# Designed miniproteins, single chains, continued (5): the designs that were tried, part 13

Each design is a single chain, and the fold is of that chain. pLDDT is the mean over its residues in the fold that is shown.

## One batch from the design tools (miniprotein)

Design m16452
Fold by ESMFold2-Fast:
Structure m16452 (fold): chain A 76 residues (1-76)
Amino acid sequence: MPSKEELIAKFNAGVEGLLALLESQGLADAAARVRELAKETMARLEKAKTVEEMNEIMDEAQRRMLGVYTRALHAR
């Protein structure tokens, strides 16, 4: 099973990929929102004591970030 550090690393890699994609498409406001959500999520992940809690936090964050990305794409 993945470790706490592996889960955090995977989450950060996903966020960096999304930010690069948003920036390449000129979606600066969406990128700023994703950065804010990522910062908040990282603070929550640092406080989590179990992999289950981390998965819940990451699932919520990924859902919110996907919503930001989808709205930014369809606003064109």
Scores: mean pLDDT 80

Design m16453
Fold by ESMFold2-Fast:
Structure m16453 (fold): chain A 59 residues (1-59)
Amino acid sequence: SLEEIFAEARARLARARTEEEVDAVIGETEARLRAAGLADDPEARARYAELKNEGADLA
């Protein structure tokens, strides 16, 4: 589900300590959304944009 995908992504992002680790979490999340058939879902896209912004602020 979207909740599970983003909960896992945020947990991993909270443990990330380098820009490379942040990028890996974001890229993996995008891949998971594609695999789940959610790449074109508006809610998934909005939450993914939020995750990218959170990652950029963290890095």
Scores: mean pLDDT 80

Design m16454
Fold by ESMFold2-Fast:
Structure m16454 (fold): chain A 55 residues (1-55)
Amino acid sequence: SLLDIEGVGPELAKAIALYAIKHLNGKLPRTLEELLQIPGVDEELAKAILEKLYG
């Protein structure tokens, strides 16, 4: 889950899920550019999220 990623707390995980529902038809972000649109996500954290979900 997103909570298993270092630097991702429950509130940020909720923000990512909400962004996915509103902008990605309920699919989790798949690109660096999509993750960077989410408040609280910087480039290093976005890369960590992508590695955890898709690496």
Scores: mean pLDDT 76

Design m16455
Fold by ESMFold2-Fast:
Structure m16455 (fold): chain A 69 residues (1-69)
Amino acid sequence: MSEEIQELIQNIESEEAIKEVLEKFRKAFKEQVEKRLKEGFERNEEIENEILKALEEQIKEAIEKLLKK
């Protein structure tokens, strides 16, 4: 998951690449939530929102850092 996102970030050449990274991140996050539900973990929307917000911020920072030349 994270390794796949890092590979996409490494290959950021354009706006299209940024969209691809964000799409992969959202997909990976949904898969992790679904995996937790299958493991009998009950949904906690507050925790999910906090994790999502923190991860989005980190991804934005990583993308901005890579785009700075």
Scores: mean pLDDT 63

Design m16456
Fold by ESMFold2-Fast:
Structure m16456 (fold): chain A 118 residues (1-118)
Amino acid sequence: TAALAAARAALAAAARRLAEEAEDNLGLKGAALALAEAAAAGDAEAAARAATALSAELYELGEKYPEVREELLKVADELDAAADALLAAADDDAARAAAVAALADAVARAAEAVRKMK
């Protein structure tokens, strides 16, 4: 659907922005780039796996920076929830579009949280 295509484009753009904000954090950058690639390819399972890997990177980053830990943990939980919703959506295009849009929003919030650490 047009909505699903737009949501995938938004997710890919948000993930690329997060990769830029990651700088020398190669784990975070790698997870964000993997998510951008999966979104562009329309691979829901790859996108969910990449989002879960990104969540793990944000949990680790929060442990290193206690001042932003609560914000990073909240965004990581949002990524996990959106990834689960994407896998649960199966063949429902409207549910897939909503889950991909939720991933895009969570990734954009992750990019802003990482930017605020600088």
Scores: mean pLDDT 85

Design m16458
Fold by ESMFold2-Fast:
Structure m16458 (fold): chain A 56 residues (1-56)
Amino acid sequence: MTPGQELYERIRRLLEAGGSLEDVVRLVEEYARRHNVEIPDPERAARVIVTHLRER
């Protein structure tokens, strides 16, 4: 999987296991640090991913 696909699947599994939005934000921030990617608003990115996975 690409790093982006891996992050997406990790977030999906976390939410299925009862993880919170705060846990998702932490995953997004750790991903940005590990891959040297700029994510200006990790909370917004997390919310967009959660909305897409939950369709809310």
Scores: mean pLDDT 75

Design m16459
Fold by ESMFold2-Fast:
Structure m16459 (fold): chain A 69 residues (1-69)
Amino acid sequence: MREKIEQEALDALFIMEAGVIVRIAEKTGNYEEGVKELEKLIEKAKKAGVSEETLEYLEEKLKELKKKL
């Protein structure tokens, strides 16, 4: 397994990227593109081995964006 500090850093990076995607979608009103970008990020996060809690957080953000379509 990755060291705890490396896992926390990995999780934080994906959380930050998700935040950027969500903010761009909200600022531009382009929720359709935001959903596509966040779905791609979640796929990359699964392959990168982010924590289960972080994956759940990303999936919740995706659901929030989909509600605005």
Scores: mean pLDDT 82

Design m16460
Fold by ESMFold2-Fast:
Structure m16460 (fold): chain A 74 residues (1-74)
Amino acid sequence: MEEEDERMLEKARELIEKARDPTLSPFEQEVLLALARMLAHLILKYSTSPELQEKARELLDEIDRVEAEIRAAA
């Protein structure tokens, strides 16, 4: 279970990094961030690891920052 949660965390990080690609449309960036947010929320709801829950919260903060940057650029 914890190993599966770690894989979801890494996938969410990959999606956030992909969303930062300046060649993507704002719509594509928003979709990638929405998927990353969903994965972070799944970790918060179902993970029994406080460390992974804390990392998921950090990812949600990063997603909010990136969304704000995209909106400011639009």
Scores: mean pLDDT 80

Design m16461
Fold by ESMFold2-Fast:
Structure m16461 (fold): chain A 77 residues (1-77)
Amino acid sequence: DDAARAARLAEAVRYFNKGKEAFAAGDYETAAKYYEKALALAPGSAEIWENLAKAYEKLGELEKAAEYRAKAAELRA
Protein backbone atom coordinates (compact mmCIF):
# COMPACT_ATOMS: atom_id res chain seq x y z
CA ASP A 1 0.00 0.00 0.00
CA ASP A 2 2.68 2.52 1.04
CA ALA A 3 4.94 1.43 -1.84
CA ALA A 4 2.07 1.72 -4.33
CA ARG A 5 1.19 5.18 -2.97
CA ALA A 6 4.83 6.32 -3.25
CA ALA A 7 5.09 5.04 -6.84
CA ARG A 8 1.82 6.79 -7.80
CA LEU A 9 3.02 10.07 -6.25
CA ALA A 10 6.39 9.82 -8.04
CA GLU A 11 4.63 9.30 -11.39
CA ALA A 12 2.30 12.26 -10.68
CA VAL A 13 5.36 14.45 -9.98
CA ARG A 14 6.95 13.39 -13.30
CA TYR A 15 3.79 14.31 -15.24
CA PHE A 16 3.48 17.59 -13.31
CA ASN A 17 7.09 18.51 -14.18
CA LYS A 18 6.49 17.69 -17.87
CA GLY A 19 3.40 19.90 -17.74
CA LYS A 20 5.38 22.79 -16.24
CA GLU A 21 8.07 22.40 -18.92
CA ALA A 22 5.43 22.48 -21.68
CA PHE A 23 3.76 25.53 -20.08
CA ALA A 24 7.12 27.37 -19.88
CA ALA A 25 7.62 26.60 -23.59
CA GLY A 26 4.19 28.09 -24.41
CA ASP A 27 2.67 24.70 -25.29
CA TYR A 28 -0.46 25.09 -23.17
CA GLU A 29 -2.34 22.17 -24.78
CA THR A 30 0.47 19.73 -23.92
CA ALA A 31 0.78 21.30 -20.45
CA ALA A 32 -2.95 20.71 -19.79
CA LYS A 33 -2.66 17.06 -20.92
CA TYR A 34 0.25 16.37 -18.55
CA TYR A 35 -1.49 18.17 -15.66
CA GLU A 36 -4.60 16.02 -16.28
CA LYS A 37 -2.43 12.87 -16.18
CA ALA A 38 -0.88 14.07 -12.90
CA LEU A 39 -4.38 14.73 -11.45
CA ALA A 40 -5.50 11.19 -12.35
CA LEU A 41 -2.76 10.01 -9.94
CA ALA A 42 -2.96 12.85 -7.35
CA PRO A 43 -6.45 14.43 -7.47
CA GLY A 44 -5.94 16.02 -4.02
CA SER A 45 -3.12 18.32 -5.19
CA ALA A 46 -4.36 21.94 -5.15
CA GLU A 47 -1.13 23.00 -6.90
CA ILE A 48 -1.80 20.80 -9.95
CA TRP A 49 -5.41 22.07 -10.18
CA GLU A 50 -4.09 25.68 -10.07
CA ASN A 51 -1.59 24.99 -12.87
CA LEU A 52 -4.27 23.24 -14.97
CA ALA A 53 -6.49 26.34 -14.51
CA LYS A 54 -3.65 28.59 -15.74
CA ALA A 55 -3.14 26.38 -18.81
CA TYR A 56 -6.84 26.53 -19.71
CA GLU A 57 -6.85 30.31 -19.14
CA LYS A 58 -4.02 30.60 -21.71
CA LEU A 59 -6.10 28.46 -24.11
CA GLY A 60 -9.08 30.82 -23.70
CA GLU A 61 -11.14 28.16 -21.88
CA LEU A 62 -12.17 30.57 -19.12
CA GLU A 63 -15.09 28.49 -17.77
CA LYS A 64 -12.86 25.41 -17.28
CA ALA A 65 -10.15 27.62 -15.76
CA ALA A 66 -12.68 28.98 -13.22
CA GLU A 67 -13.89 25.45 -12.34
CA TYR A 68 -10.33 24.20 -11.76
CA ARG A 69 -9.42 27.25 -9.64
CA ALA A 70 -12.52 26.56 -7.52
CA LYS A 71 -11.35 22.94 -6.98
CA ALA A 72 -7.90 24.17 -5.93
CA ALA A 73 -9.47 26.64 -3.46
CA GLU A 74 -11.64 23.89 -1.93
CA LEU A 75 -8.58 21.66 -1.43
CA ARG A 76 -6.71 24.53 0.31
CA ALA A 77 -9.63 25.27 2.68
Scores: mean pLDDT 87

Design m16462
Fold by ESMFold2-Fast:
Structure m16462 (fold): chain A 66 residues (1-66)
Amino acid sequence: KKEELIKKIEEEVEELIKKYPELKEELEKLKKEAIEKIEKAKNEEELEKAIKESVQKFQDFLKSKL
């Protein structure tokens, strides 16, 4: 399950970088943070929280830049 989520995050971030190459460094940072949070999750509740928080950070970042 974690492997599938990490793969999806990597794919989504790659697509965002293709659209906004000027944001590559910041998007790579957010990707790394998201993967780290997911890997650190000890149970399903922590995993769901890590996903939700990571998605919110990406949305907030994109909203601030676009």
Scores: mean pLDDT 79

Design m16463
Fold by ESMFold2-Fast:
Parts: structure tokens; sequence; C-alpha cells
Structure m16463 (fold): chain A 85 residues (1-85)
């Protein structure tokens, strides 16, 4: 479902941010951390696109599909996000 895809995306973004923060704290150059994070974000977007049944795996297509799903059922998304808090 779109709600499950959104939960997966949020968890993936949180994990990506934690890895980037840890790498920066360890002294990895910011340019290398940013390049790795961008590559990981594209892989995350591709996986979320598969969950949504999209043929376009771009982050832009994923963001648009998630926005459309939220607009169709904002209460389901609000309930799902509350369960994660």
Amino acid sequence: SAVEAARYALAGLAALRARADAALAAGVPEEEVNAAAEAEARRLAARVAEMLGLEDHSPEAVAEALRAAYAADPEAFAAALAELQ
C-alpha cells in the first residue's frame, strides 16, 4: 500500500541520515558522505517505486505518487505516522 511505502521511505531516510551523521563524525569528507547519501537515496527511491508499482523509479516520480496517495487519504497517513511516534 502507499502507506506502507511511505513508512518504508521514512525508515530508510532515517537510517540514511544516521549513517551520514556517523560518517561525518568519523571524519569522512563531506563530499564523499554526500555522494554516498545521494546514491543510497536513489536506491531507496527505486525500492519505494517498486512498492508503489511505478515504472518510473526517479525520486521525483516517487514523491509525486506519495503526494497523490496522501491527498486521496490523509487520515490513513496521519494514523500510520502516529503509530511510528
Scores: mean pLDDT 80

Design m16464
Fold by ESMFold2-Fast:
Structure m16464 (fold): chain A 69 residues (1-69)
Amino acid sequence: MEEEKQKKINELERKAKAYRQMADGSEGAARLAEKAGVDPETVANLRAFAEDYRKKAEQYEKEIEELKK
């Protein structure tokens, strides 16, 4: 049913957007930490969190594309 499909797409879009925002936040924190002279290991960990959130967003985005087929 198109209506059920659209509701699922909307839910996945909200989740993808939330994880994209989390990724942007972690990337922003990494940039600020780097500028503040925080150790490279801590900066790398913040970037790793950003990458993990980005991968989650990509998974939801791929699910949306499968539902659109």
Scores: mean pLDDT 82

Design m16465
Fold by ESMFold2-Fast:
Structure m16465 (fold): chain A 86 residues (1-86)
Amino acid sequence: SEELLEELLEAIREFLKKMGFPDDVIDEVVRLLRDLWEGRLTPEEALARFSRIKAALTDEQFELVVELIGAALNDPERALELLKKL
């Protein structure tokens, strides 16, 4: 649902901000998740977006982003519940 997506994007934004991620990277991550959720990206476009995010982050930070996006796409309600506890 659109409402679930918007709550999830806000929760991810707040979490990454608390973790010290740069605002421009947070914006890219939120935009990427929205586009993936809406099925707007080819695999090649998705890979390019992940590669740009990776270039701005440490390996540990990038792994966290990948896990967050994966959790959000596979089990969005549980991902939101976990983020609200942080």
Scores: mean pLDDT 88

Design m16466
Fold by ESMFold2-Fast:
Formats: structure tokens, C-alpha cells, sequence
Structure m16466 (fold): chain A 64 residues (1-64)
């Protein structure tokens, strides 16, 4: 889980938001309680203009 999350952060730093979102989703598949991955998935989706979807993931992160 943490390895995929770290790769997602690297991709976010490079502006590769779609690829970052894929790695955050992989992190969540391995560890659904990974609040940081839910939050960062929301940030990646917000950068892609998917604001409504991003809000759902932010809400999930704060509920964990």
C-alpha cells in the first residue's frame, strides 16, 4: 500500500495526475483504511477537474 502511495506522490510532483490517481487507487485496494491515500486521490481528481468525485474521497479520508 505505502509503495503505491509513494509512487502516486512522485507522479503528483511531476504533474501526472491521471497516473497518480491510478497508484492511489492501488494503495486503497491494498489498505482501505489508508486515509492519506484517500485524501491524495481526492487531490489528484481535483487537479483533473473532477471536483464532485474529489469531494467524496476527501469525505472518506476524514471519516477514517
Amino acid sequence: AEEYHKKGEELMAQGKYEEAAEYYKKAIELDPDYAEAWRNLGLALQRLGKSAEALAYFKKAVAL
Scores: mean pLDDT 80

Design m16467
Fold by ESMFold2-Fast:
Structure m16467 (fold): chain A 79 residues (1-79)
Amino acid sequence: GPSAAQRAEARALALEAVGRAADAGDEETLKYASKGLEALLQGDYATAARYLRKAAEIAEKNGDEELAKLLREAADLLE
């Protein structure tokens, strides 16, 4: 499983991504990013990574490459 440092960084990136999705009005990315953050806080790293990757795919389809990158980096830290 991820180290304490990897979990802390993933949480920081996921929180930033949730804020950015909310500010952008991207409700679908916000939904999955929030589910990923919730799973992360519950210690379910596999579920968190899955939701964060789904959020990244949605952000990328919407043309938000920076948001997609934050979400992919967070997911990668949890594997």
Scores: mean pLDDT 89

Design m16468
Fold by ESMFold2-Fast:
Structure m16468 (fold): chain A 68 residues (1-68)
Amino acid sequence: SAADELAARRAQVTAEGMRRLREEIDKFEKENPDASLEEYFRKVAEIGRRVGDEMAARLAQIEAELAA
């Protein structure tokens, strides 16, 4: 059903977003081992906002596609 397809795609977007968030944070830590606590938290917040926005946009596209 369309509802099952939507649920599956939402789960995929969430899994991909969480993986990307983790990978980008890990990359920042490796590239900036001497980063201050303030710089670290600022960067994590920036990555989180960007990934969250991208996930929201992708979910909106999927919902629009399945509603057509």
Scores: mean pLDDT 86

Design m16469
Fold by ESMFold2-Fast:
Structure m16469 (fold): chain A 81 residues (1-81)
Amino acid sequence: MKEKIDEAIDFLAEAAARSDFEQEVALSLGIMGLSVAKRSNDGEGAVEFLRRTIERLRELGASEEVLERVEEQLEKVEEAV
């Protein structure tokens, strides 16, 4: 589980570096939530933070490619819970 959360954090950080400011803020908040969930060994919390990040990115008009890639990270974390 923690390894999959680390992979998700790394992916969100890479995506944030290439995003507009609003999407970068959304991704950064997702990273913070994932970091808290990792430290507290909260797999369900990690899943919830990823779902909220996807929903926020969708509201901000993120591309389907970005949304699909974050959804792949969500699936990997869900499988590891």
Scores: mean pLDDT 80

Design m16470
Fold by ESMFold2-Fast:
Structure m16470 (fold): chain A 87 residues (1-87)
Amino acid sequence: MEKKKESEKLNKQGRLYLLQGKYEEAVELYKKALELDPENADAWANLAEALAYLGKTEEAIKYAQKALSINPHNLDARAALGLAKDL
């Protein structure tokens, strides 16, 4: 029902904060998205990317792997995993 649509809306809002360099605010929006839909692979991938930029490398790797476990073809999750390993 509406929970998946609200999760996607929060994920998109988080992405706007991420693009502005507001990584902590992005993390909070992605976490809210995942509370509504824990199978939202894009939100897991975006959370991992934001955490990598915050220097939380181990958490970033963990959540990027979670995104790939839900959708192995998620390019954002693969990119986030690469970013976390290079930081």
Scores: mean pLDDT 85

Design m16471
Fold by ESMFold2-Fast:
Structure m16471 (fold): chain A 64 residues (1-64)
Amino acid sequence: MSDAERSAAAARAAAEAGDAAAKGTQGYIHGLMGGNEEMARKAAQAAADGDAEAAARYGVLGAS
């Protein structure tokens, strides 16, 4: 596979995994009623866009 093909496949897999993780993070933060909801929303958006790195970063910030 070309590097572009590998990158595209990884982005799709990350988007699928990240979407599930972001939804879990949203539920966790909602339950705590004190999370940084803006960062949680950014994590969900980044995961939906296939940006696993941004999704992970915002997810950590949202869960803090």
Scores: mean pLDDT 59

Design m16472
Fold by ESMFold2-Fast:
Structure m16472 (fold): chain A 110 residues (1-110)
Amino acid sequence: AAKSVTLTLRLRNAETGEEYIVTVHVTKTDDSVTVQVAVSGARAIYANGKLVAEGSSVATVTFPADTKSIELDAETPAGTLRIKVTVDGDTVTVEVSGPGFEPASATATL
């Protein structure tokens, strides 16, 4: 059976005071790691440098079960937010950064 966890992070732009919500849902099985990311205000999402969603604030990407690190880039009106998802056993860590934003991170167990 699959294990899953949802992490929600709020990012504030230090210059404009604008707030963006990043939600990352990770599902791990014996065969795969699936990441569903939602970034408020995003218009395009890239996974490991490849476009995976266009005209959408939501993307779902599936990786092999031994995948330990996934980098997502979300294009917003305030610039690109980088979302790093690390999967170490049953521990999921999400780190979000971007120019002008205060970095945010969260950790949860599957």
Scores: mean pLDDT 82

Design m16473
Fold by ESMFold2-Fast:
Structure m16473 (fold): chain A 118 residues (1-118)
Amino acid sequence: SAEFAAIEEEAEARLRAILDELGVPENATEQIVAIVRAAIRALRAAGFSPEEIRAIIEAFLDAFEELARKYKAGEITLDEAKEAMRARILALLADHPEAAGTLIGVAEGILTLFDKSL
């Protein structure tokens, strides 16, 4: 639907802005964007509404932006960033363990790509 397309476009635009500000090269940005768009489609396939997916992805990207900035600044380790993302996702999706597992894998993957791009 148009609502799901808008969520993917908004998530991509926000991610590109964050990654550009953090100095991530285009090739890593494309991979990270593709992973997050795939996660949105997985949430849709799992039966989440557009409103639920928007709220989940906004909270996920808020956490990613905060932790990626702290990691790049040398304030936390990569493992600490991954653990913090895991904790936030588990709190966000307490009633949805399969979706939480999917987003934890996404968070670990995009943080690893972010690290390798620095």
Scores: mean pLDDT 91

Design m16474
Fold by ESMFold2-Fast:
Formats: sequence, structure tokens, C-alpha cells
Structure m16474 (fold): chain A 66 residues (1-66)
Amino acid sequence: MTYKLTLSGDVAVQTGIVLRLLGEENVELKRLSENTYLVTLSGDEETVNELIEELRSDPNVTLEEV
């Protein structure tokens, strides 16, 4: 699944979210702009859905399916 990720908040908040995603084995991250990324999630459906729910629960994250 591929998503457009838009981050808000300060540099420390945005950096923390990026590092969290880069720590996942089955995540590909492509920077589109200063605060916007293309995120490709692979792996099993349960793990992908848990990560999506985690990301969407963060008020500094906007996640849109592409």
C-alpha cells in the first residue's frame, strides 16, 4: 500500500516520526517536499494496519492513500 504522509510540528517531532518509519524493515520512504513523503508499506496486512493506525493517531501526521 502507498500513502502520502504530511508531517506537522517542529523539526524534532518530524524527525522522530521519520526515524520511527525508517526503523521498520518493510517501509520505503521517499521525500517529496520539506514535510511530505511517499510511504510504501509492505508485509502482512495485520502489521501494516497496526502501523497505519499508530500513524493516524498522531496529531502531527496526515496520511492519505494514493
Scores: mean pLDDT 82

Design m16475
Fold by ESMFold2-Fast:
Structure m16475 (fold): chain A 61 residues (1-61)
Amino acid sequence: MEEILEKARKILNEAPDDPEVVSRAIGLVLRAIGSLLDGNYEEARKDLEEAEKLVQEAKAA
């Protein structure tokens, strides 16, 4: 649980000043937290990976 929350915090801190990218990243992080509350660690991990890729792609552009 703590590892996933720490990763979510890092992803959001690395997000560029693009409101569209930030909004999508927040949405994915919220989904990951919801999955954690349901005990679905695999879904939480996938949502965080999607958020991480989104932020990394935006930073590369």
Scores: mean pLDDT 77

Design m16476
Fold by ESMFold2-Fast:
Structure m16476 (fold): chain A 71 residues (1-71)
Amino acid sequence: MSYEEAKEKGEELFKQGRYGEAALEYAEAISLKPDDAETWLKLGEALEKVGNLEDAKAAYEKAKELDPNMP
């Protein structure tokens, strides 16, 4: 699976409320391109939705490290 394909699938699953599956697709995208702050932010959002607050916090911190202006 390409980085773009994994990110697109993650976004589609997130829109459907399938947050656990979205998190897996975002994690796949990050494994292919670990320096994308936006994808780390999206992973954090998906993990927060499934109640994995510690991993969500880690993902948000990583996004902020890569892009300090990222919300």
Scores: mean pLDDT 82

Design m16477
Fold by ESMFold2-Fast:
Structure m16477 (fold): chain A 87 residues (1-87)
Amino acid sequence: SDLYQRGQDYIDRAIQYIQQGDYDSARYYLRLAQRYADQLRDQGDYSGASDIYDGLSSIYLSLQDYDSSQHYLQISDDLSQLSQQLS
């Protein structure tokens, strides 16, 4: 979906800004990606939402933001399991 592609684009932009050392811009795009993941979840696209939350988890881990990383990892896992049950 367009929401999924846009969420992934924001994840990719966050990674690019981290590579450049621009952590403020990276966090801005991570927040945008999270909003798109929330919208996908609300629309029942649990697989798409799970993928974006997993991306958020990995990036927050690389930023040593352990609490955010674990939070998004748990959401991603829960949605992945729900997607498997509903497919």
Scores: mean pLDDT 89

Design m16478
Fold by ESMFold2-Fast:
Parts: C-alpha cells; sequence; structure tokens
Structure m16478 (fold): chain A 59 residues (1-59)
C-alpha cells in the first residue's frame, strides 16, 4: 500500500532516519505514479517528501 509507505516514511523522517525515509518515499512515488499518474496530489506529496529529505541530507 503506497499510502502506508508514505506514513512509514514520515515516521522515519520524524525520527531523523533520513536515508530510510527517502527509500520509503521513493517506493511510494513509484507505486503512486503507476496507479494514479504523475500529476496526482499524492504523487506531488511523495515528491515533496523526497525533496525535503534530500535537502536535510545535504548538511
Amino acid sequence: DAFELLEQGNLLFSQGRLEEALELYRKALELLEKELGPDHPLVLLARNGIKIVEEEMKE
């Protein structure tokens, strides 16, 4: 379930487990894009999650 992957990713992100959160967001994004298409709000949410985690990982 892609939504469950997003929730798990959010939990890991809140714990500072950035690499693990990023992995789950990427998995959720792949599933959501296949099922709902690239412009769906949940796909945008997953992409934003990835972007935020990547910005945190830069430092």
Scores: mean pLDDT 81

Design m16479
Fold by ESMFold2-Fast:
Structure m16479 (fold): chain A 85 residues (1-85)
Amino acid sequence: MELAERAKKLGEKAVEAAKKGDVEAFERYVEELMKVIDEAYKRGDEEAIKAALEGLKEALKVAPKQMIPRMIGEILRAIGYLLDL
């Protein structure tokens, strides 16, 4: 599976988990999105970083309050990776 496609699917799953009140699944999918960003940066895969960034932005809208600072930090890190490519 392409990293960009994987990122999109993970973002959708995170949003769905949050809507169902499944905080554990939400945290797991967000962590997987962060791993996709790291892998995409290592490969120079700009499209995958963009897809993961979009997924994190959508997940942020429904995020548990305690996750918001961490997610903002990861979004800024992903933007930094795009600027470095």
Scores: mean pLDDT 82

Design m16480
Fold by ESMFold2-Fast:
Structure m16480 (fold): chain A 59 residues (1-59)
Amino acid sequence: MKEEAEKYYRLGQAYYDMGDYVKAAEYFNKAATLFKQAGDEEKAEEYRSLAENYRKKAE
């Protein structure tokens, strides 16, 4: 799961770099969920907040 969480995090970064905040938010949220399940609460909260921030801006 941690390896999958990192893959989703990298996808979120890629979409952010392309200016696609909707997709970036989606993948950061997936990464956050997987990090939470892996026991990495700090990364889970960081990426969840990032996902919500971008989703709010993208609308």
Scores: mean pLDDT 80

Design m16481
Fold by ESMFold2-Fast:
Structure m16481 (fold): chain A 86 residues (1-86)
Amino acid sequence: HMAEDLRRLLERIREAYEKGDSEALFEAVQELKETLERYLKEHPDAPEEVRRALEIAQRIVDRQNPSKFEVERLIEELERAVRVLE
């Protein structure tokens, strides 16, 4: 369930980033942040990859315009989180 939910969010983030759609990107990252916060509250011993993805998502949500580096790093860490939760 969680791995599949994160994979769908990962695909949405990739699509928004590739299209340069900042509004869709922020919407997807906000939903990711909320999803990861709920998961970590229920699973305090979750893998480090999940915590790193949340940390980057929080930084992106707090900024007006995230750098390409931050978005690419989020995509990489979210890919790792999906793999660990499979």
Scores: mean pLDDT 84

Design m16482
Fold by ESMFold2-Fast:
Structure m16482 (fold): chain A 56 residues (1-56)
Amino acid sequence: GLQDFIAQLDARIAALDAQIRALRAAGGDPREIDLLEGVKALLEGMKAYLERILAK
């Protein structure tokens, strides 16, 4: 159901956050970090939209 999909999005957001943190600690490519932050923001937007649908 939608709740399971939201849980999957949460897991992916957490994984991306961990990856971004690791790349920053290692002095990774700023452009790669920016791209990953953009993907994270998109997933957070999808989650917010789905939570709004579920709240109705």
Scores: mean pLDDT 86

Design m16483
Fold by ESMFold2-Fast:
Structure m16483 (fold): chain A 51 residues (1-51)
Amino acid sequence: MEEIEEAAKKGDFEKAVDLLAEKYGNPSIKISYYYMRGDYKKAKELLEKEK
């Protein structure tokens, strides 16, 4: 948990999101993050992998 906060504090939101997704085993967190950043290709790849 504190590692996620430290990553966010440093502005490394990609690492924070990766740690969150790993902690909860929920790839939707990563999909949402890439969608918010406008990285639709990466978001789509992750979504397709869930089928």
Scores: mean pLDDT 71

Design m16484
Fold by ESMFold2-Fast:
Structure m16484 (fold): chain A 71 residues (1-71)
Amino acid sequence: GKKISDVEVSIDEEGNYVVKFSLGGEEREISFPSVTSAEMYLLALAAEGELDPEDVKEAIKKIREQAEKLS
């Protein structure tokens, strides 16, 4: 699996959570309607073997902590 790092969360004008992260050294930016949607996306990729499960758990924790600080 690929390593997730540099997790950043913001909220757009529509109220979506914009999650920016590095995946194996490649930067990704994805918008989600909720924190739960972002978590489900990362867990699905881990289940498919695309992501390291340990890094996914850490990334989900960071997403939750950053989202809570936004509102």
Scores: mean pLDDT 79

Design m16485
Fold by ESMFold2-Fast:
Structure m16485 (fold): chain A 64 residues (1-64)
Amino acid sequence: MEKEVNRAIADMLLALGDILEEKGDYETALEVYRKALQLYRESGDEDGAAEAEKRIKEVEEKLK
């Protein structure tokens, strides 16, 4: 039950991060993706965690 809620919130945060990245707000997108990553890890969703980590890496490359 709690794990399912954390996954749903993490999925919403990934979507919000994607919107922020499209707007060029990379710093806020990073913060949102990091929150999604934490929730995926807390829920034991390794696939979701990997997606969040991938997005974090992509945004970090854009900030260089």
Scores: mean pLDDT 82

Design m16486
Fold by ESMFold2-Fast:
Structure m16486 (fold): chain A 62 residues (1-62)
Amino acid sequence: MKPDLQKVLELIGRILRIIGDILDLEAQLKATTDPAQIAALQAQIAALQAELARLMAELRSL
């Protein structure tokens, strides 16, 4: 099946944005010493990693 180029580019764009968000949150995690903020940042990173895995699965289905 011929991949929809527009859909492929859309998914790649979303994946790259999420990767950027994860890297930014990981940088904040390294700079943070507050246990409550560390827990909140780890939860946000985990949620973004789950969304990244979902988008990569969609990309593989194309």
Scores: mean pLDDT 83

Design m16487
Fold by ESMFold2-Fast:
Structure m16487 (fold): chain A 61 residues (1-61)
Amino acid sequence: SRGLQLFQQGKYEEAVAEFQKEIEEDPNNWRAYALLGEVLANMGQMKEAKEYLDKAAELKK
């Protein structure tokens, strides 16, 4: 995933944009929600991070 590559490079804002795009293309993509949550947590956005991580857990079944 392009988002994951950007996240690993520390390009957090670009990673957020790519994961949001992945979610728009497939709203059931629990991995994109989980990774977006991790990026947001690394940026200190803990409330938003929790919302995306909880959504990822719900979608994973």
Scores: mean pLDDT 85

Design m16488
Fold by ESMFold2-Fast:
Structure m16488 (fold): chain A 84 residues (1-84)
Amino acid sequence: MFALPVPGVAVVTLKRELSEEEKKELEEIAMRNLVSVRFEGKTITARGPLEGVEAFARAVVDDPNVESITVSAEDGSLPPVVYK
């Protein structure tokens, strides 16, 4: 049986807006994890396969500019997980 990957979403809340260089670095991390990112002020929204979104969250959680990260299944099949 072909199991489709569960779609995931991460919402990252930042203490400050990112520089253009920091945005490029995070976009590269996202691409390696098959995740698309949107930067909106102090919020990053990452979408992709749940495993990729979780890997992205783990890669960025230790950044001092990150205030909180919430990861959830986009289809509501899994309760949200707070990383920070």
Scores: mean pLDDT 80

Design m16489
Fold by ESMFold2-Fast:
Structure m16489 (fold): chain A 94 residues (1-94)
Amino acid sequence: MGTTTVTLTVTLPAGVTQGLGVSAFSTGPARVETAGASGDLKAGESVSAPAGTGGGGPTSVTVTITVEKDTKVELVASSASGVVAKKTVDAKAA
């Protein structure tokens, strides 16, 4: 079992006060955790987790990914205005 911690830094448009969400899409089984939520994924599944309320300016979201086999996880940070950041993570089991 391997754990990869990723920080997404996003800049939200001025006046956006709705919660920042993070969605994860996995090519294999993975556990994805943020400060407010966690979910277990199978291949082709997705999970969405609230990452807090945002405003204009830089915001950081920490995501922890735990895998038993090497897998690719796409992280998508979204606000009320749509997608604000994407990152592909090569999560390693060992």
Scores: mean pLDDT 64

